Designed miniproteins, single chains, continued (3). Designs and how they scored, part 12

Each design is a single chain, and the fold is of that chain. pLDDT is the mean over its residues in the fold that is shown.

## One batch from the design tools (miniprotein)

Design m8416
Fold by ESMFold2-Fast:
Structure m8416 (fold): chain A 79 residues (1-79)
Amino acid sequence: MEIDKKIEELENEAVETLKKAGYSDAAIQAARAAIRLYKEKTPGGREVADAVIDAFEQKGPAGKKVAELIRKARELAEE
């Protein structure tokens, strides 16, 4: 329960960061999907979610911050 709440807080911070930076709904959904793929341990989902992290790393400071938040969610989901 505590881990799920922490992951939800990271997802919410990532969404707010993207909204404030003017990102599209598609980008926001990609960030949400990546976090959920780690949480659900979907077969092949890790590779897709890792690609989302790489995509956000290529963006400016807001994208790099979101990539960091998604990595933290990955670490928590894999505990």
Scores: mean pLDDT 81

Design m8417
Fold by ESMFold2-Fast:
Structure m8417 (fold): chain A 75 residues (1-75)
Amino acid sequence: ELSFLESSIFAILYNSPEPLSARELAETLGVSQAAVRRALRRLEARGLIARDRRTGLYSLTEAGRAWLAAQEAAS
């Protein structure tokens, strides 16, 4: 189960054509970067997102995209 913030971040990343920073996610959602980074760490720990070491940007993993599709099918 995802929190509201985790679900919102996940949806934004899914609909984004490019990787996003924690700052961009925080600005889009109107929340603190600290809150976004905490949610990103939880999503990354679950293997649903990945962070690029060079850019610091986040994107969905293939597993993350498959997980979202399965949740939508189960609803």
Scores: mean pLDDT 80

Design m8418
Fold by ESMFold2-Fast:
Structure m8418 (fold): chain A 64 residues (1-64)
Amino acid sequence: SKVEEYRKKLEEKLKELGIPPLSEQALDNLAITLVDEGWTDEEIEKIAKMIKIGLEEGRNPPAA
């Protein structure tokens, strides 16, 4: 399915960028959203890069 393709691409790009893997739920939800919104493969790469920048500049406080 498209969701599985997008999930794999996100996981792969995040690994490439040296980001620890997101939770399975987070990857799944993000992939579903990207498919539903009609984002392209190229745009997934941009999203992965934006996630990296966000983590580097503004680490969300760990929930504990």
Scores: mean pLDDT 72

Design m8419
Fold by ESMFold2-Fast:
Structure m8419 (fold): chain A 53 residues (1-53)
Amino acid sequence: AWLEKARSGDPADKDALIEAYKADPEAAGKALALYLEKNPGDLAAVGEELRAV
């Protein structure tokens, strides 16, 4: 399911992917990585969000 959202690279799915990664990095890690490949400008913001946890 997360890989489908990540494939589109839709910024609207960014927060959902980050929350999924915080809950289960193994399950959502590939999807978040794919999203960041399509949206490299979000890399810094996502990194800050993950460091806050």
Scores: mean pLDDT 74

Design m8420
Fold by ESMFold2-Fast:
Structure m8420 (fold): chain A 66 residues (1-66)
Amino acid sequence: MEIRLTEVTREVAEKLREIGEEIDLILELRRAGKEELAREIEELLKSPDEELRERARELAREEVEK
């Protein structure tokens, strides 16, 4: 019982970590005054397409590092 809960919790924790990183990037963009880009990236991150999500993270990171 607890073994299965631990496994599920681990997978959920990994997804939450990814979501947390995505939220941090969006907040940094908003802080930099790039609200329109933050909205576009937020929409892309909601996509189930891993390639689109990866590109969204790259775009956010590029803008934040600028």
Scores: mean pLDDT 72

Design m8421
Fold by ESMFold2-Fast:
Structure m8421 (fold): chain A 70 residues (1-70)
Amino acid sequence: SMEALEKALEEARKKLEEHERELLRRYLQGQITPEEVREEAERFIRELAEELSKKYGVDEEELYKRLLEL
């Protein structure tokens, strides 16, 4: 449902913001390269779509596309 998708996106936004903040911190401290940041970010988005689509009962591919638009 639209409501379930909205809930999934709300939780995803919070988790993405926290993860992006962590990646930036690691990057600024010289712990990871720009390529590693990109790889980890892409992996996290895919994993997040899989996790939250299952949790909220929404389409994984649709959620993934919506996450990419954030």
Scores: mean pLDDT 86

Design m8422
Fold by ESMFold2-Fast:
Structure m8422 (fold): chain A 84 residues (1-84)
Amino acid sequence: SRVERAKAFLQAQIERLDADIKTKEEQIKNLSKKLEEARKMQEVDEDIASKKATELEERLNEVKNEKGDLIAQKEEYQAALNSL
């Protein structure tokens, strides 16, 4: 039926978004580790380490926002699936 095809499509989109969210979580973990390392380097060269820390904080915030957008999209597809 068309409803069964719609459910299959929405479920596939949710699974894709779950994989993308997991990838963003791994990126956040890796960036957070790099940010800690950059902050430790501030004791050696404050100017270079500070610039690197700022770049990593900006990238971390960008990836967190991207993850938030994916979660919002997943919630929309889940609501659509639950309405069928």
Scores: mean pLDDT 87

Design m8423
Fold by ESMFold2-Fast:
Structure m8423 (fold): chain A 87 residues (1-87)
Amino acid sequence: SAEDRAVLERFVEEGDPEALEALPVTDDVDELEALGALLALLGHKSKDPKLQPYVEHYEGKSVDEVMEEAPESVVERMVEIARELLA
């Protein structure tokens, strides 16, 4: 949605990659892909081997490209994380 896009665009401008890296890493695929996609949007590389494949997959993509390519569940989780980390 336009609102979700606006949240992710604001996260690209204002988001802290260190705050993303501080979040607990689980074995949930949607969580891993959401974290990796957000790190990729910030241009940040992860040290976590579980996140690295998703960071590499979304590297260089815009918010629009990520929202079109990623599963809806992943986009929803990305927006939730972005909202929580934005001041």
Scores: mean pLDDT 82

Design m8424
Fold by ESMFold2-Fast:
Structure m8424 (fold): chain A 50 residues (1-50)
Amino acid sequence: SLAQRAVQALAPLIDQGADRKTMLDALLAAGISREVAERTAENVHRALTS
């Protein structure tokens, strides 16, 4: 599923404290569309930095 691909791509990056651009690039590399990848990276970044 899309959600499972996103989790697998982001989990190690979240542990490393990666920035929003690194998360976006990983989501795109995992085959997630740019629109969904951008929203997901922004939401995760906001949750981690708020």
Scores: mean pLDDT 80

Design m8425
Fold by ESMFold2-Fast:
Structure m8425 (fold): chain A 64 residues (1-64)
Amino acid sequence: MEEKLELARSMIRAALTAGIDPKTAARAVIDVLQAEGVPLDEAREIVRKAFEELGIELSDEDLA
């Protein structure tokens, strides 16, 4: 769990630095986590937590 959250944080920071919108970055990171065997609901919670730590609030629609 903690390893996947750290991976999500790193990917989100890289995407935002590259100028990718938060919503697009969130979906891309969810896709990567699912490819690594994380269930969809769990991947969404990991990504939501990572964005909350950065002060960015995502809606459920942004994570769909």
Scores: mean pLDDT 78

Design m8426
Fold by ESMFold2-Fast:
Structure m8426 (fold): chain A 61 residues (1-61)
Amino acid sequence: GAMAEEAAERADLYAAGAVARGTISPEEASKLGQEAAEAAKKGDAEAARKYMERAEQAFNS
């Protein structure tokens, strides 16, 4: 649903920002994005939000 899709999009954004800041590797960012996308495909908004929060924390570290 829209909530899971939005969370996955935000996870990608935060993960890319974290790579730019040097907080995580491109490989870790790719893994986070894939996990968020898989959660969104399943309609699991809670799991997608969890990956978004992890990416946000990495971005703000």
Scores: mean pLDDT 82

Design m8427
Fold by ESMFold2-Fast:
Structure m8427 (fold): chain A 59 residues (1-59)
Amino acid sequence: SHMEEHQRLLEEARERLEASPDVEEAIRTTVRLVSEAPDEELAIEIARLGSEVVQRLLA
């Protein structure tokens, strides 16, 4: 279903973002995943995840 696909893509995005070793790579990965998102809602959720990962790496 649409919701199952949305959750799968979000989980895949989370795994890729969490694997980022530094802030620069986390930002690049976030921008790429947001640009490739099939809809705006998923893009916003990915951007939020990326922001959280970046903030964690900066702490």
Scores: mean pLDDT 84

Design m8428
Fold by ESMFold2-Fast:
Parts: sequence; structure tokens; C-alpha cells
Structure m8428 (fold): chain A 61 residues (1-61)
Amino acid sequence: MKSLGEALGEAIAVALNTEGSDEEMRKAARETLLKHGVSPEEAERLADAAVKFARTARELD
């Protein structure tokens, strides 16, 4: 893994492309972070941030 920022960026992109509820977006983002070698605790925290970012983008449209 090169950086946590790159993993988070991909998690945000996955969340934006995930249809459905905040829970589905969070799950997709968390799974993406885990694939990048982020710890389960950090993945959960960063998935929350990714979902908030994706929700803000969707709500502005």
C-alpha cells in the first residue's frame, strides 16, 4: 500500500458508484479499504469518512 490517502480515494469512488443505502456504501468502502491492507479498525473509520464525502456529493446534485 502506497498511502492511506490513495486507499481512501478509491473507497470514495466505490461509495459514489454504489447504489442504495448509506449502509451499502459503507460496506463497499470498507471492503475496498481492507483490500488495500488497511486494518479493520481503520477501514471502518475511513469508510465512514468516504460515505460522508459521497453523500455530500449526491445531496448537492
Scores: mean pLDDT 76

Design m8429
Fold by ESMFold2-Fast:
Structure m8429 (fold): chain A 76 residues (1-76)
Amino acid sequence: DEEKLKHLREALEKALADIDELLSDESLPEELKKKLEEIKKKIEEALEAVEKGDLEEALKKLEEVKKAIGEFRELY
């Protein structure tokens, strides 16, 4: 479903922009910066799956992103 892949790409690009904004905060603790960099890498992996047109892999990678964000929110 190309339309689902389009929506996933838009959501992931927005998430990546939000992470980049958080990473621009020089006062953020090193541990939180490291976790945000991990989340950014997971978002990039999900975007690669979207670019390949693999909806199943993209959804699997999206779940990994959601888990990493949940872990970050517990630390923050």
Scores: mean pLDDT 81

Design m8430
Fold by ESMFold2-Fast:
Structure m8430 (fold): chain A 61 residues (1-61)
Amino acid sequence: SAEDHELARLVADTAIQEVRDEKLSPEEVEKVLEKVRELMEKHNIPQEEIDKILAEIREAA
């Protein structure tokens, strides 16, 4: 749904800001990625979209 996609983008943008601002370690980045994945899966976001979001967050770190 549109609401699920809006939630996915908001979560992605928030995580990107967190990893950039806090300059997280690789281990801390992986923990953020795990939490984002779990949240997206609970909201039935397509796996392809989840993978793209996780890649974007990883690249931001």
Scores: mean pLDDT 80

Design m8431
Fold by ESMFold2-Fast:
Structure m8431 (fold): chain A 67 residues (1-67)
Amino acid sequence: SQAALDELIAAAKAGDPEKAATAGRRLMSQPPHLSPEAVAYLADLPTETRSAPAAPGPFGQAVLDLL
């Protein structure tokens, strides 16, 4: 679900490994069918400023790879 994905991203950005692990397990126990909205949401940060090569941090990228 998108809520579990949002929780995982937020926990990873905050550096909370326990919460990130819990959210990740919830997400994996229910195979994610990413909605177009979820994909757009994840892509929003790197595309917020076109002139800036904004990229997710290492934890953000790991979350994207998990999907």
Scores: mean pLDDT 56

Design m8432
Fold by ESMFold2-Fast:
Structure m8432 (fold): chain A 61 residues (1-61)
Amino acid sequence: SMEEEKERALKGIETLLKHMKEAGYSREVMERFLAWEISLIEDPEIREAAERLAKELLEKL
């Protein structure tokens, strides 16, 4: 379902950011990788939700 697809996409963003933070990546590098992953999301509503989540998580760094 679209809801399951959205949950998977958002979990992917959280997991990717967590791994990059643990690996010591810079904010600039994390932003670039997140933008790449988000660009692969075909559904525009899910993409927008992922973009908003990524921004919120990056602001908390």
Scores: mean pLDDT 86

Design m8433
Fold by ESMFold2-Fast:
Order: C-alpha cells, then structure tokens, then sequence
Structure m8433 (fold): chain A 98 residues (1-98)
C-alpha cells in the first residue's frame, strides 16, 4: 500500500471510530482505533516525512482505545481525544499531497 493509500485508510478507520463513539458502541470504537494505530505505525515506517506525526497518532489511538476499554473516559473526554487524532490524520494527508 502506498503512503497516500495508507493515509486514506487511516482516515477511514478514524471516521468509523468517531461514528462508533457517537453511537455509544465502545467495543466497535476500540476495534477501529486499534486498526487505526496499526495503519499509523505502518505509515510511520513507509514515509519519513510523516513518521513522527504518524507515531504520535498511533500512541494517541492506543491510549484512547485503552481508556475506552477500561471505562475511565467520559464521552466528552473520548470526543476531545478523537478530535486531536482527526487533526493529525488531516495534517498527514496535507503533507503527502504533491
């Protein structure tokens, strides 16, 4: 998969995680966030220009998934953390545009 294809798939999994959180389906949100973290880790290895940002997204996605699984996060806290992950994914797409 190309870096641009990885970034598009990462954005898709993040969007699915947001929908799961909005629906109150925390189990689905955890699965989508774990998939997003794996895609971000693959993207970090594939392209040096986005490595640090992709690694940050992977860590944030795993932390959010763990918080949701442990039941330690409110819906507001989950949405706030998700917003940071979405912003990072958007920035990756912009960096890869050329």
Amino acid sequence: MSPKELARELRREIDEAVRAIDAGDREAAVRELERAARLAEELARADPSVRSLAELIARQARALAEGLRAGTLSDLEAHEQMSFIQMGATLIEKILEK
Scores: mean pLDDT 86

Design m8434
Fold by ESMFold2-Fast:
Structure m8434 (fold): chain A 70 residues (1-70)
Amino acid sequence: SREEAKEVLKELEEELEEKQRELVLRYLNGDISPEEAERLFYEYARELIYKKLGKKYSLEEVRELIREVY
């Protein structure tokens, strides 16, 4: 459910923060564009939800879930 996905995002807040820091550094080093960094962040969040719940969300749905949690 959406509520279970939100709980997963809250539980894994530190993992998401680590990934965000990694992607910002890759952008600053010229390895990826800002658009690519944003896409990779949402793909990472989607993967975390999938590993915990066995359900695959679209990137649009993951973006909305993150917006509702944070």
Scores: mean pLDDT 84

Design m8435
Fold by ESMFold2-Fast:
Structure m8435 (fold): chain A 107 residues (1-107)
Amino acid sequence: SMEELLRQLEAERKERVEKFIDAIIDALSKEGRITPEQAEKIRNSSLEERIKILEEVMGKEEAYRFDLAVTLIELGELYGVSEETILKAAANILDIDYDVLKEELEK
């Protein structure tokens, strides 16, 4: 049915968004901006708790940039923006090397 198709598409979109967020967290750890222990805590936390941890570790501006990147990833997936464009935008917002972020997403 149409309703079942819409639920499936929403679930698939949510999974892609969560995969992007995990890639960002892992890229930040790989570049030494957070520790592997901090990365694990952030991955296992709610969005609100993630922002708080990032604020404590990286400061308010970096936590704001993370929230902005997550928002743009969600909108990009919703509107069918290409993965490459979303990755480049997220990398630019967070000052992450594009190739590092791409490698973490492809794991």
Scores: mean pLDDT 85

Design m8436
Fold by ESMFold2-Fast:
Structure m8436 (fold): chain A 68 residues (1-68)
Amino acid sequence: GSKDDLKKLLEELNKDPRFEAKLIGDDVLEITSKGSVTEQIGLALRIIGDYPNLEVSVEGDKIIIKAK
């Protein structure tokens, strides 16, 4: 389910030093990029492709992921 997808994404991102991910409650993931806008956009597009049950929003230097 969407909650399991959020947990899988969190575990994946915890292994990537370019990003910092935080789970807010059980249904929202906040991702901060330590790199460029290009890395942020690339990650957002990858999440859209790999996790179609998650809602992706880009806000400044952060990516906000919500369970649908």
Scores: mean pLDDT 78

Design m8437
Fold by ESMFold2-Fast:
Structure m8437 (fold): chain A 111 residues (1-111)
Amino acid sequence: MKYTLTLEIKDANGNWIETGAKTAETEEQLKKVAYELARAAVRLSHDEGADTRIAIYTKDGKKIILAELKGDPRPLSQEELDREARELTEKIIEFVKKNNIETKDIPVYRL
């Protein structure tokens, strides 16, 4: 199986801009990728006040939003960042497994 997850940030005009895409071919790689993106999303929403979202593309090219975080600028301790990232990762993994979501190829992003 292949998974493609993306991290998007909302710009000043309200548009979602993709900042990165990660692929995983195993459940262990999916957990690692989801954690890396979750950590980045939590950090950006709290340290930088950015609205962020994590999405997955299905095999048929359908985009599914797995998580959306509103900008909430506040300092996070390393422990809080790690905890929130792990909690978000578990929710992402549960959703992907429950819905049998997989991707065939790296998605073509829509403007």
Scores: mean pLDDT 77

Design m8438
Fold by ESMFold2-Fast:
Structure m8438 (fold): chain A 75 residues (1-75)
Amino acid sequence: SKISEIVLTDEQREVLLEAVREIIKAGDKYGLPASEVVASILELVAAAVDGMSPEEIRQLAKERIEELKKKAEER
């Protein structure tokens, strides 16, 4: 199956898990609906699977947190 072909490095897995935790914290902090939080998490997972480096995953997480903050301020 396609899922069995997904191989992440230990560093990518660690960075992705930390990024997911930070996105969840941001969602709680800004009072965002679960759908917005889940969408941001899925984007990070997709980027990691597509071969983004640990540094690129960290940067994407920061950008998604800023976007979530802007969405909260616009509503």
Scores: mean pLDDT 76

Design m8439
Fold by ESMFold2-Fast:
Structure m8439 (fold): chain A 60 residues (1-60)
Amino acid sequence: MEKQIKLLKESIENYQKALDRLEAKRAASTDPERQAVLDQRIAELKKNIESLKKEIEYLK
């Protein structure tokens, strides 16, 4: 379990970095179509991060 929890935490860190990059792109974008795509991807990453956090809680 410890090794699995460590890998899940590393995955969360990687998703958080991806989220930070997408949020920066969203803030810099003036194209409504691009903004919509970025908003969708940001929402998906946030959902994935929450799912991984729940998995860690389940493994404890």
Scores: mean pLDDT 82

Design m8440
Fold by ESMFold2-Fast:
Structure m8440 (fold): chain A 71 residues (1-71)
Amino acid sequence: DDEKLAEMVKRSIEAAIKLAEELAKQGKTEEAKEFLRESAEQFREAAKILPPLAAKVALEGAERLEELAEE
Protein backbone atom coordinates (compact mmCIF):
# COMPACT_ATOMS: atom_id res chain seq x y z
CA ASP A 1 0.00 0.00 0.00
CA ASP A 2 1.86 3.04 -1.37
CA GLU A 3 -0.36 5.53 0.50
CA LYS A 4 0.33 3.79 3.81
CA LEU A 5 4.09 3.76 3.10
CA ALA A 6 3.93 7.46 2.16
CA GLU A 7 2.20 8.25 5.49
CA MET A 8 4.86 6.28 7.39
CA VAL A 9 7.66 8.12 5.55
CA LYS A 10 5.98 11.47 6.29
CA ARG A 11 5.76 10.63 10.01
CA SER A 12 9.42 9.57 10.02
CA ILE A 13 10.46 12.90 8.45
CA GLU A 14 8.36 14.84 11.00
CA ALA A 15 9.98 12.85 13.84
CA ALA A 16 13.48 13.59 12.46
CA ILE A 17 12.72 17.33 12.33
CA LYS A 18 11.36 17.29 15.89
CA LEU A 19 14.43 15.48 17.21
CA ALA A 20 16.76 17.93 15.43
CA GLU A 21 14.82 20.89 16.92
CA GLU A 22 15.17 19.38 20.40
CA LEU A 23 18.94 18.87 19.93
CA ALA A 24 19.29 22.49 18.76
CA LYS A 25 17.37 23.74 21.84
CA GLN A 26 19.89 21.87 24.02
CA GLY A 27 22.76 23.71 22.27
CA LYS A 28 23.71 20.60 20.24
CA THR A 29 23.55 22.48 16.93
CA GLU A 30 26.38 20.50 15.26
CA GLU A 31 24.75 17.19 16.23
CA ALA A 32 21.36 18.44 14.98
CA LYS A 33 22.81 19.41 11.57
CA GLU A 34 24.70 16.10 11.24
CA PHE A 35 21.55 14.14 12.17
CA LEU A 36 19.54 16.06 9.53
CA ARG A 37 22.17 15.40 6.83
CA GLU A 38 22.40 11.68 7.70
CA SER A 39 18.60 11.36 7.76
CA ALA A 40 18.31 13.08 4.36
CA GLU A 41 20.80 10.58 2.87
CA GLN A 42 18.83 7.67 4.33
CA PHE A 43 15.55 8.97 2.83
CA ARG A 44 17.21 9.48 -0.59
CA GLU A 45 18.44 5.86 -0.50
CA ALA A 46 15.01 4.62 0.65
CA ALA A 47 13.35 6.47 -2.26
CA LYS A 48 15.25 4.18 -4.70
CA ILE A 49 13.31 1.12 -3.44
CA LEU A 50 9.96 2.71 -2.49
CA PRO A 51 6.85 2.85 -4.73
CA PRO A 52 6.19 6.20 -6.53
CA LEU A 53 4.11 8.08 -3.92
CA ALA A 54 6.27 7.04 -0.95
CA ALA A 55 9.43 7.76 -2.99
CA LYS A 56 8.15 11.29 -3.77
CA VAL A 57 7.46 11.95 -0.06
CA ALA A 58 10.92 10.61 0.86
CA LEU A 59 12.69 12.85 -1.70
CA GLU A 60 10.69 15.94 -0.70
CA GLY A 61 11.46 15.17 2.95
CA ALA A 62 15.17 14.74 2.20
CA GLU A 63 15.25 18.18 0.53
CA ARG A 64 13.50 19.71 3.56
CA LEU A 65 15.96 18.07 5.98
CA GLU A 66 18.93 19.28 3.86
CA GLU A 67 17.51 22.84 3.88
CA LEU A 68 17.11 22.77 7.69
CA ALA A 69 20.73 21.56 8.06
CA GLU A 70 21.90 24.71 6.21
CA GLU A 71 20.12 27.18 8.52
Scores: mean pLDDT 87

Design m8441
Fold by ESMFold2-Fast:
Structure m8441 (fold): chain A 57 residues (1-57)
Amino acid sequence: MTAEEYLAKAEEAFAAGDYETAGRYAEMAAVLASSQGDTALLERAVALGREAAAKLP
């Protein structure tokens, strides 16, 4: 899967309230975005991962 595909899955999981899965996909998106030099996608993935982590108990 591409970084954008992982970010889309993370956003879908976040919308569904599955914050653990959202965090995992956001991390995968961030790793791939960093490898691709896509700073904008990396920022979005990191932000979503932090929001997902904040929603966990």
Scores: mean pLDDT 83

Design m8442
Fold by ESMFold2-Fast:
Structure m8442 (fold): chain A 59 residues (1-59)
Amino acid sequence: SNAEQAREMANFYRELALNAKNKEDQETYFERALEILREAAGEAAAERFREEFLKELKE
């Protein structure tokens, strides 16, 4: 899979997760983003993405 396209799709789901009104939806969107990145770019990329997302939630 094209890693750049996967990153763009993952970022789309990340934005949905950040704007979700409840934790269940937030987790669902975030998990989709992680799965897309993990498949396309590997575990290290997915882990970095998780860390960045948690940082944004913390503000």
Scores: mean pLDDT 81

Design m8443
Fold by ESMFold2-Fast:
Structure m8443 (fold): chain A 74 residues (1-74)
Amino acid sequence: MEELIAAVLAQLDRVREQVRKALEAGLISEEEAEEILRLLEEVRRALEAGDLEAALEAARRASRLLEEAGDKAR
């Protein structure tokens, strides 16, 4: 169980770094960055509630939006 929490937190930190880098590079809009950050906040809330499955699902959604935003920046 602890290993799953650690994995989710590590993914959360990576997505935050990717969002900051992408925004600084102009690859995503401020609106897209804000939407992804809202999903990361949902991950934190789910972790506080002990819902590891919901936290992981929200983290995956955030990663998907970041990937989609990168595709639009082509």
Scores: mean pLDDT 74

Design m8444
Fold by ESMFold2-Fast:
Structure m8444 (fold): chain A 104 residues (1-104)
Amino acid sequence: MVKELIEEGNKALEAGKYEEAIELYKKALEIDPDNVEAQANLGNALLNLGKYEEAIEYYDKALAIDPDNVQALLGKGLAYRRLGKEEEAQEYLDKAVALLDSQL
């Protein structure tokens, strides 16, 4: 059930159905509150809706469990950039790039 909710949420996110994706990820998090993928992808859906501060809260939840989650680091960096906080944005983006480089 949790995996199915995340897979359906991912399909909605890829289709640009951000509100539907949020609903599905929230249902997944009701069952598995510590699911890093659901937290990071919920953040991405919120980011796409312009809810930058709320997106950062979910990225922070993902990073509290997995500090090297590239998706959450990239999303947090992009959210800070949208808020005009370029120095903070660059910190998270640089960390994400370094992690991607080390995984190749």
Scores: mean pLDDT 87

Design m8445
Fold by ESMFold2-Fast:
Structure m8445 (fold): chain A 99 residues (1-99)
Amino acid sequence: SKKWEEALKKMKELLKEGKSAEEVLEVLRELIGEEEVQKLLDKVAPIASEVLKEGIKEGLSAEEVKKRLVERLLKEGVDEPVAEALGERVAETLEAIKE
């Protein structure tokens, strides 16, 4: 889809600029639509939950959890900018829990 390619390109640019995970994911919602993004999040949620639990159990850093989640999502066929944004979101969640 041309809209999907445009979304991925813009997400990659925002990630390079250091924008928040939520700002990056909002671009996907705007271009692809909330329902399709929610389907993606529902598919990814079990993987993200597993990696987050592993990170807490193993005492992994936020960066290590992000790397592990990105690698798993790429293996499952998730596009790199989407995997990176979701990895950042989970890393932010882990940092909040470790306070």
Scores: mean pLDDT 81

Design m8446
Fold by ESMFold2-Fast:
Structure m8446 (fold): chain A 86 residues (1-86)
Amino acid sequence: AEEKFNEGKELYKKKKLEEAKKKYEEAIEENPDFAEAWYNLGLVLYELKKYEEAKEYYEKAILISVEEPSEYALKSREKLKEIEKL
């Protein structure tokens, strides 16, 4: 999960959005409780202007962090507010 996630982050920095998406999806397949990977997948979809899909993944990051507010749950809530203003 961590290896695929780090590959996705490097691809995202290079603006290779579809390749970054694939790596984050692979990270989530290995670890479905990886809140940061769900949040970063949402970021990729947001950059691709796929706002409805981005919303679903931000909501997933929040659900995974249900026991306490994580950094990624809080970031996901902010992104959901941004989408609602579009």
Scores: mean pLDDT 80

Design m8447
Fold by ESMFold2-Fast:
Structure m8447 (fold): chain A 69 residues (1-69)
Amino acid sequence: SKEEAEKAIEEAEAKLEEVSKKKLTEEDQKKLNEAQNTLLRGIQLYEEGKYKEALKLAEEALKILSEIK
């Protein structure tokens, strides 16, 4: 739903901000960049009304962010 996609995007944005405050390795910086690009695509799909696809991309961004140690 729209509400589920919005919540997932907000959770991904919050996690991205938290991770971006860390001193990252080169490998983790690449993961952060991938998560950011994935989330930006999700936000674009959300703006286009493609809420199911937006949700999947926001969840994928969160998954990538969870791999950063």
Scores: mean pLDDT 86

Design m8448
Fold by ESMFold2-Fast:
Structure m8448 (fold): chain A 113 residues (1-113)
Amino acid sequence: MKEKKTITVTKTEPYDPDASLEEQLERVRRLVEEALKEIFDIAKKNNYKIVSLDIHVTSRLPAEEVERVAREVVEEFKKKNPGLIDSYRVTATQDPDATEITVTVTATLEKLE
């Protein structure tokens, strides 16, 4: 029977009120890329498959735009790593009082033979 492991990676960066929406969305992209890189490196090094990936972003930014950018990053990682991810979910919370962009990625890994 296959062994399962759960890992969580959190990346944060201060919200910059002087930056454009486009610049802030590029910060979201970078934080998601960094979190996914850590998870994928762990999975590959230890011969695990990613059975589920939950990405949640909390920021002052529009939830729809944040979810779009985060989803694009996951699809890029899937394209570069075919067969490594079974499923993923992306959610974003727009918090008008947020002082940071917070990206939390929770991965459920299943050991390959």
Scores: mean pLDDT 85

Design m8449
Fold by ESMFold2-Fast:
Structure m8449 (fold): chain A 79 residues (1-79)
Amino acid sequence: MKKLAEDMILVLRETAKLVDEEAREILEEAIEVIEKAAEDPEAVLADPEAIETLRRAEEALEAHREESLKALEIAQKKK
């Protein structure tokens, strides 16, 4: 679980560098939620605002699919 969260955070950080400021802010908020979920997943699942933040990040990643794929390749090379 913790390693999966770290890998997701790395991809989101690299994606945030490649997208516009608004999308970057959404992805940075999602990183904070994922870090919290790695420590206490039940607290995040019980928090509707945290779930909404993750949903918005998913939409941003879908909208910036090309940047997300480039970020995934960069993240994989760093690991």
Scores: mean pLDDT 77

Design m8450
Fold by ESMFold2-Fast:
Structure m8450 (fold): chain A 76 residues (1-76)
Amino acid sequence: KERILELLRRAPRPLTQAEIARALGLSQSTVSRHLRELAAEGLVLEFGVPGDRRRRVELAPEYHVEELVEAVERVT
């Protein structure tokens, strides 16, 4: 689960479920379940048309904003 966030953080663009599965060596079903949980937690955003199976995923702005860089020092 955390590895998905790390991958998205390093990626300069939104990734599809297939790209995440390929990069992490996980099944698409496993990635889909983790992405659903991360979206529910507000950590990622899913972009796609309602009828399109090719959804793209990106870190939520609240998690990947400039001010977050300063906040990370308090968590670490």
Scores: mean pLDDT 64

Design m8451
Fold by ESMFold2-Fast:
Structure m8451 (fold): chain A 62 residues (1-62)
Amino acid sequence: ARELLEEALRALKEGNVERAIELLEEAAKSGEIPEEKIKPALEALKRGDVDRAIELLELLLS
């Protein structure tokens, strides 16, 4: 789960939004991290707010 969030953050910093969405959806399905913590980052990406998604993922990884 943490590794999926780290990979998603890396993908976003590399400009790969599609890969980040896939990784976050996989993390949500894993059940190791509550969906409520991942959902805001997914919603930000679906709105095109990449900066907000990065901020939210960094908070989850801190």
Scores: mean pLDDT 80

Design m8452
Fold by ESMFold2-Fast:
Structure m8452 (fold): chain A 92 residues (1-92)
Amino acid sequence: RPSLEEVIEALLAEVDAIVAAEDDPAAVANRVAALFLRTVHRYELSPEEAAEVLERLAAHLRALLAAKGVAPAEADAQVAAFRTLVESALAA
């Protein structure tokens, strides 16, 4: 399989595409969460690897929303929604 860094770089590029294509905050959160969960399953990421990927994706999503001019509180809420979706799915 590809290295963890190669997986992260590919995911960040897909998040860029999602944020560029989606205006609905809920759709962005759902699509990024689904992408993350598919990646964890596809590459059989350990809990530690999954946590690293989650932190990198959350930081990148927050930065992209800020770059689009989304207000800080709204960007934080969108990132929190993404984290909640992921945490709920991983706990299942």
Scores: mean pLDDT 80

Design m8453
Fold by ESMFold2-Fast:
Structure m8453 (fold): chain A 50 residues (1-50)
Amino acid sequence: AIDPRLAEALKVQGITTVEEAKKLPFEPVKLTLGDGTEVTINPRAAIYLK
């Protein structure tokens, strides 16, 4: 399932479209969710922007 906090974390990185997500390196990015949890996001998280 899509986590809304994950979508918000991507938006904070300036990733709001599939095109922006494609500009990311193929390296995991560590993001902090609203509850303080750190998660490692693969650029394939672009699927959440469709």
Scores: mean pLDDT 59

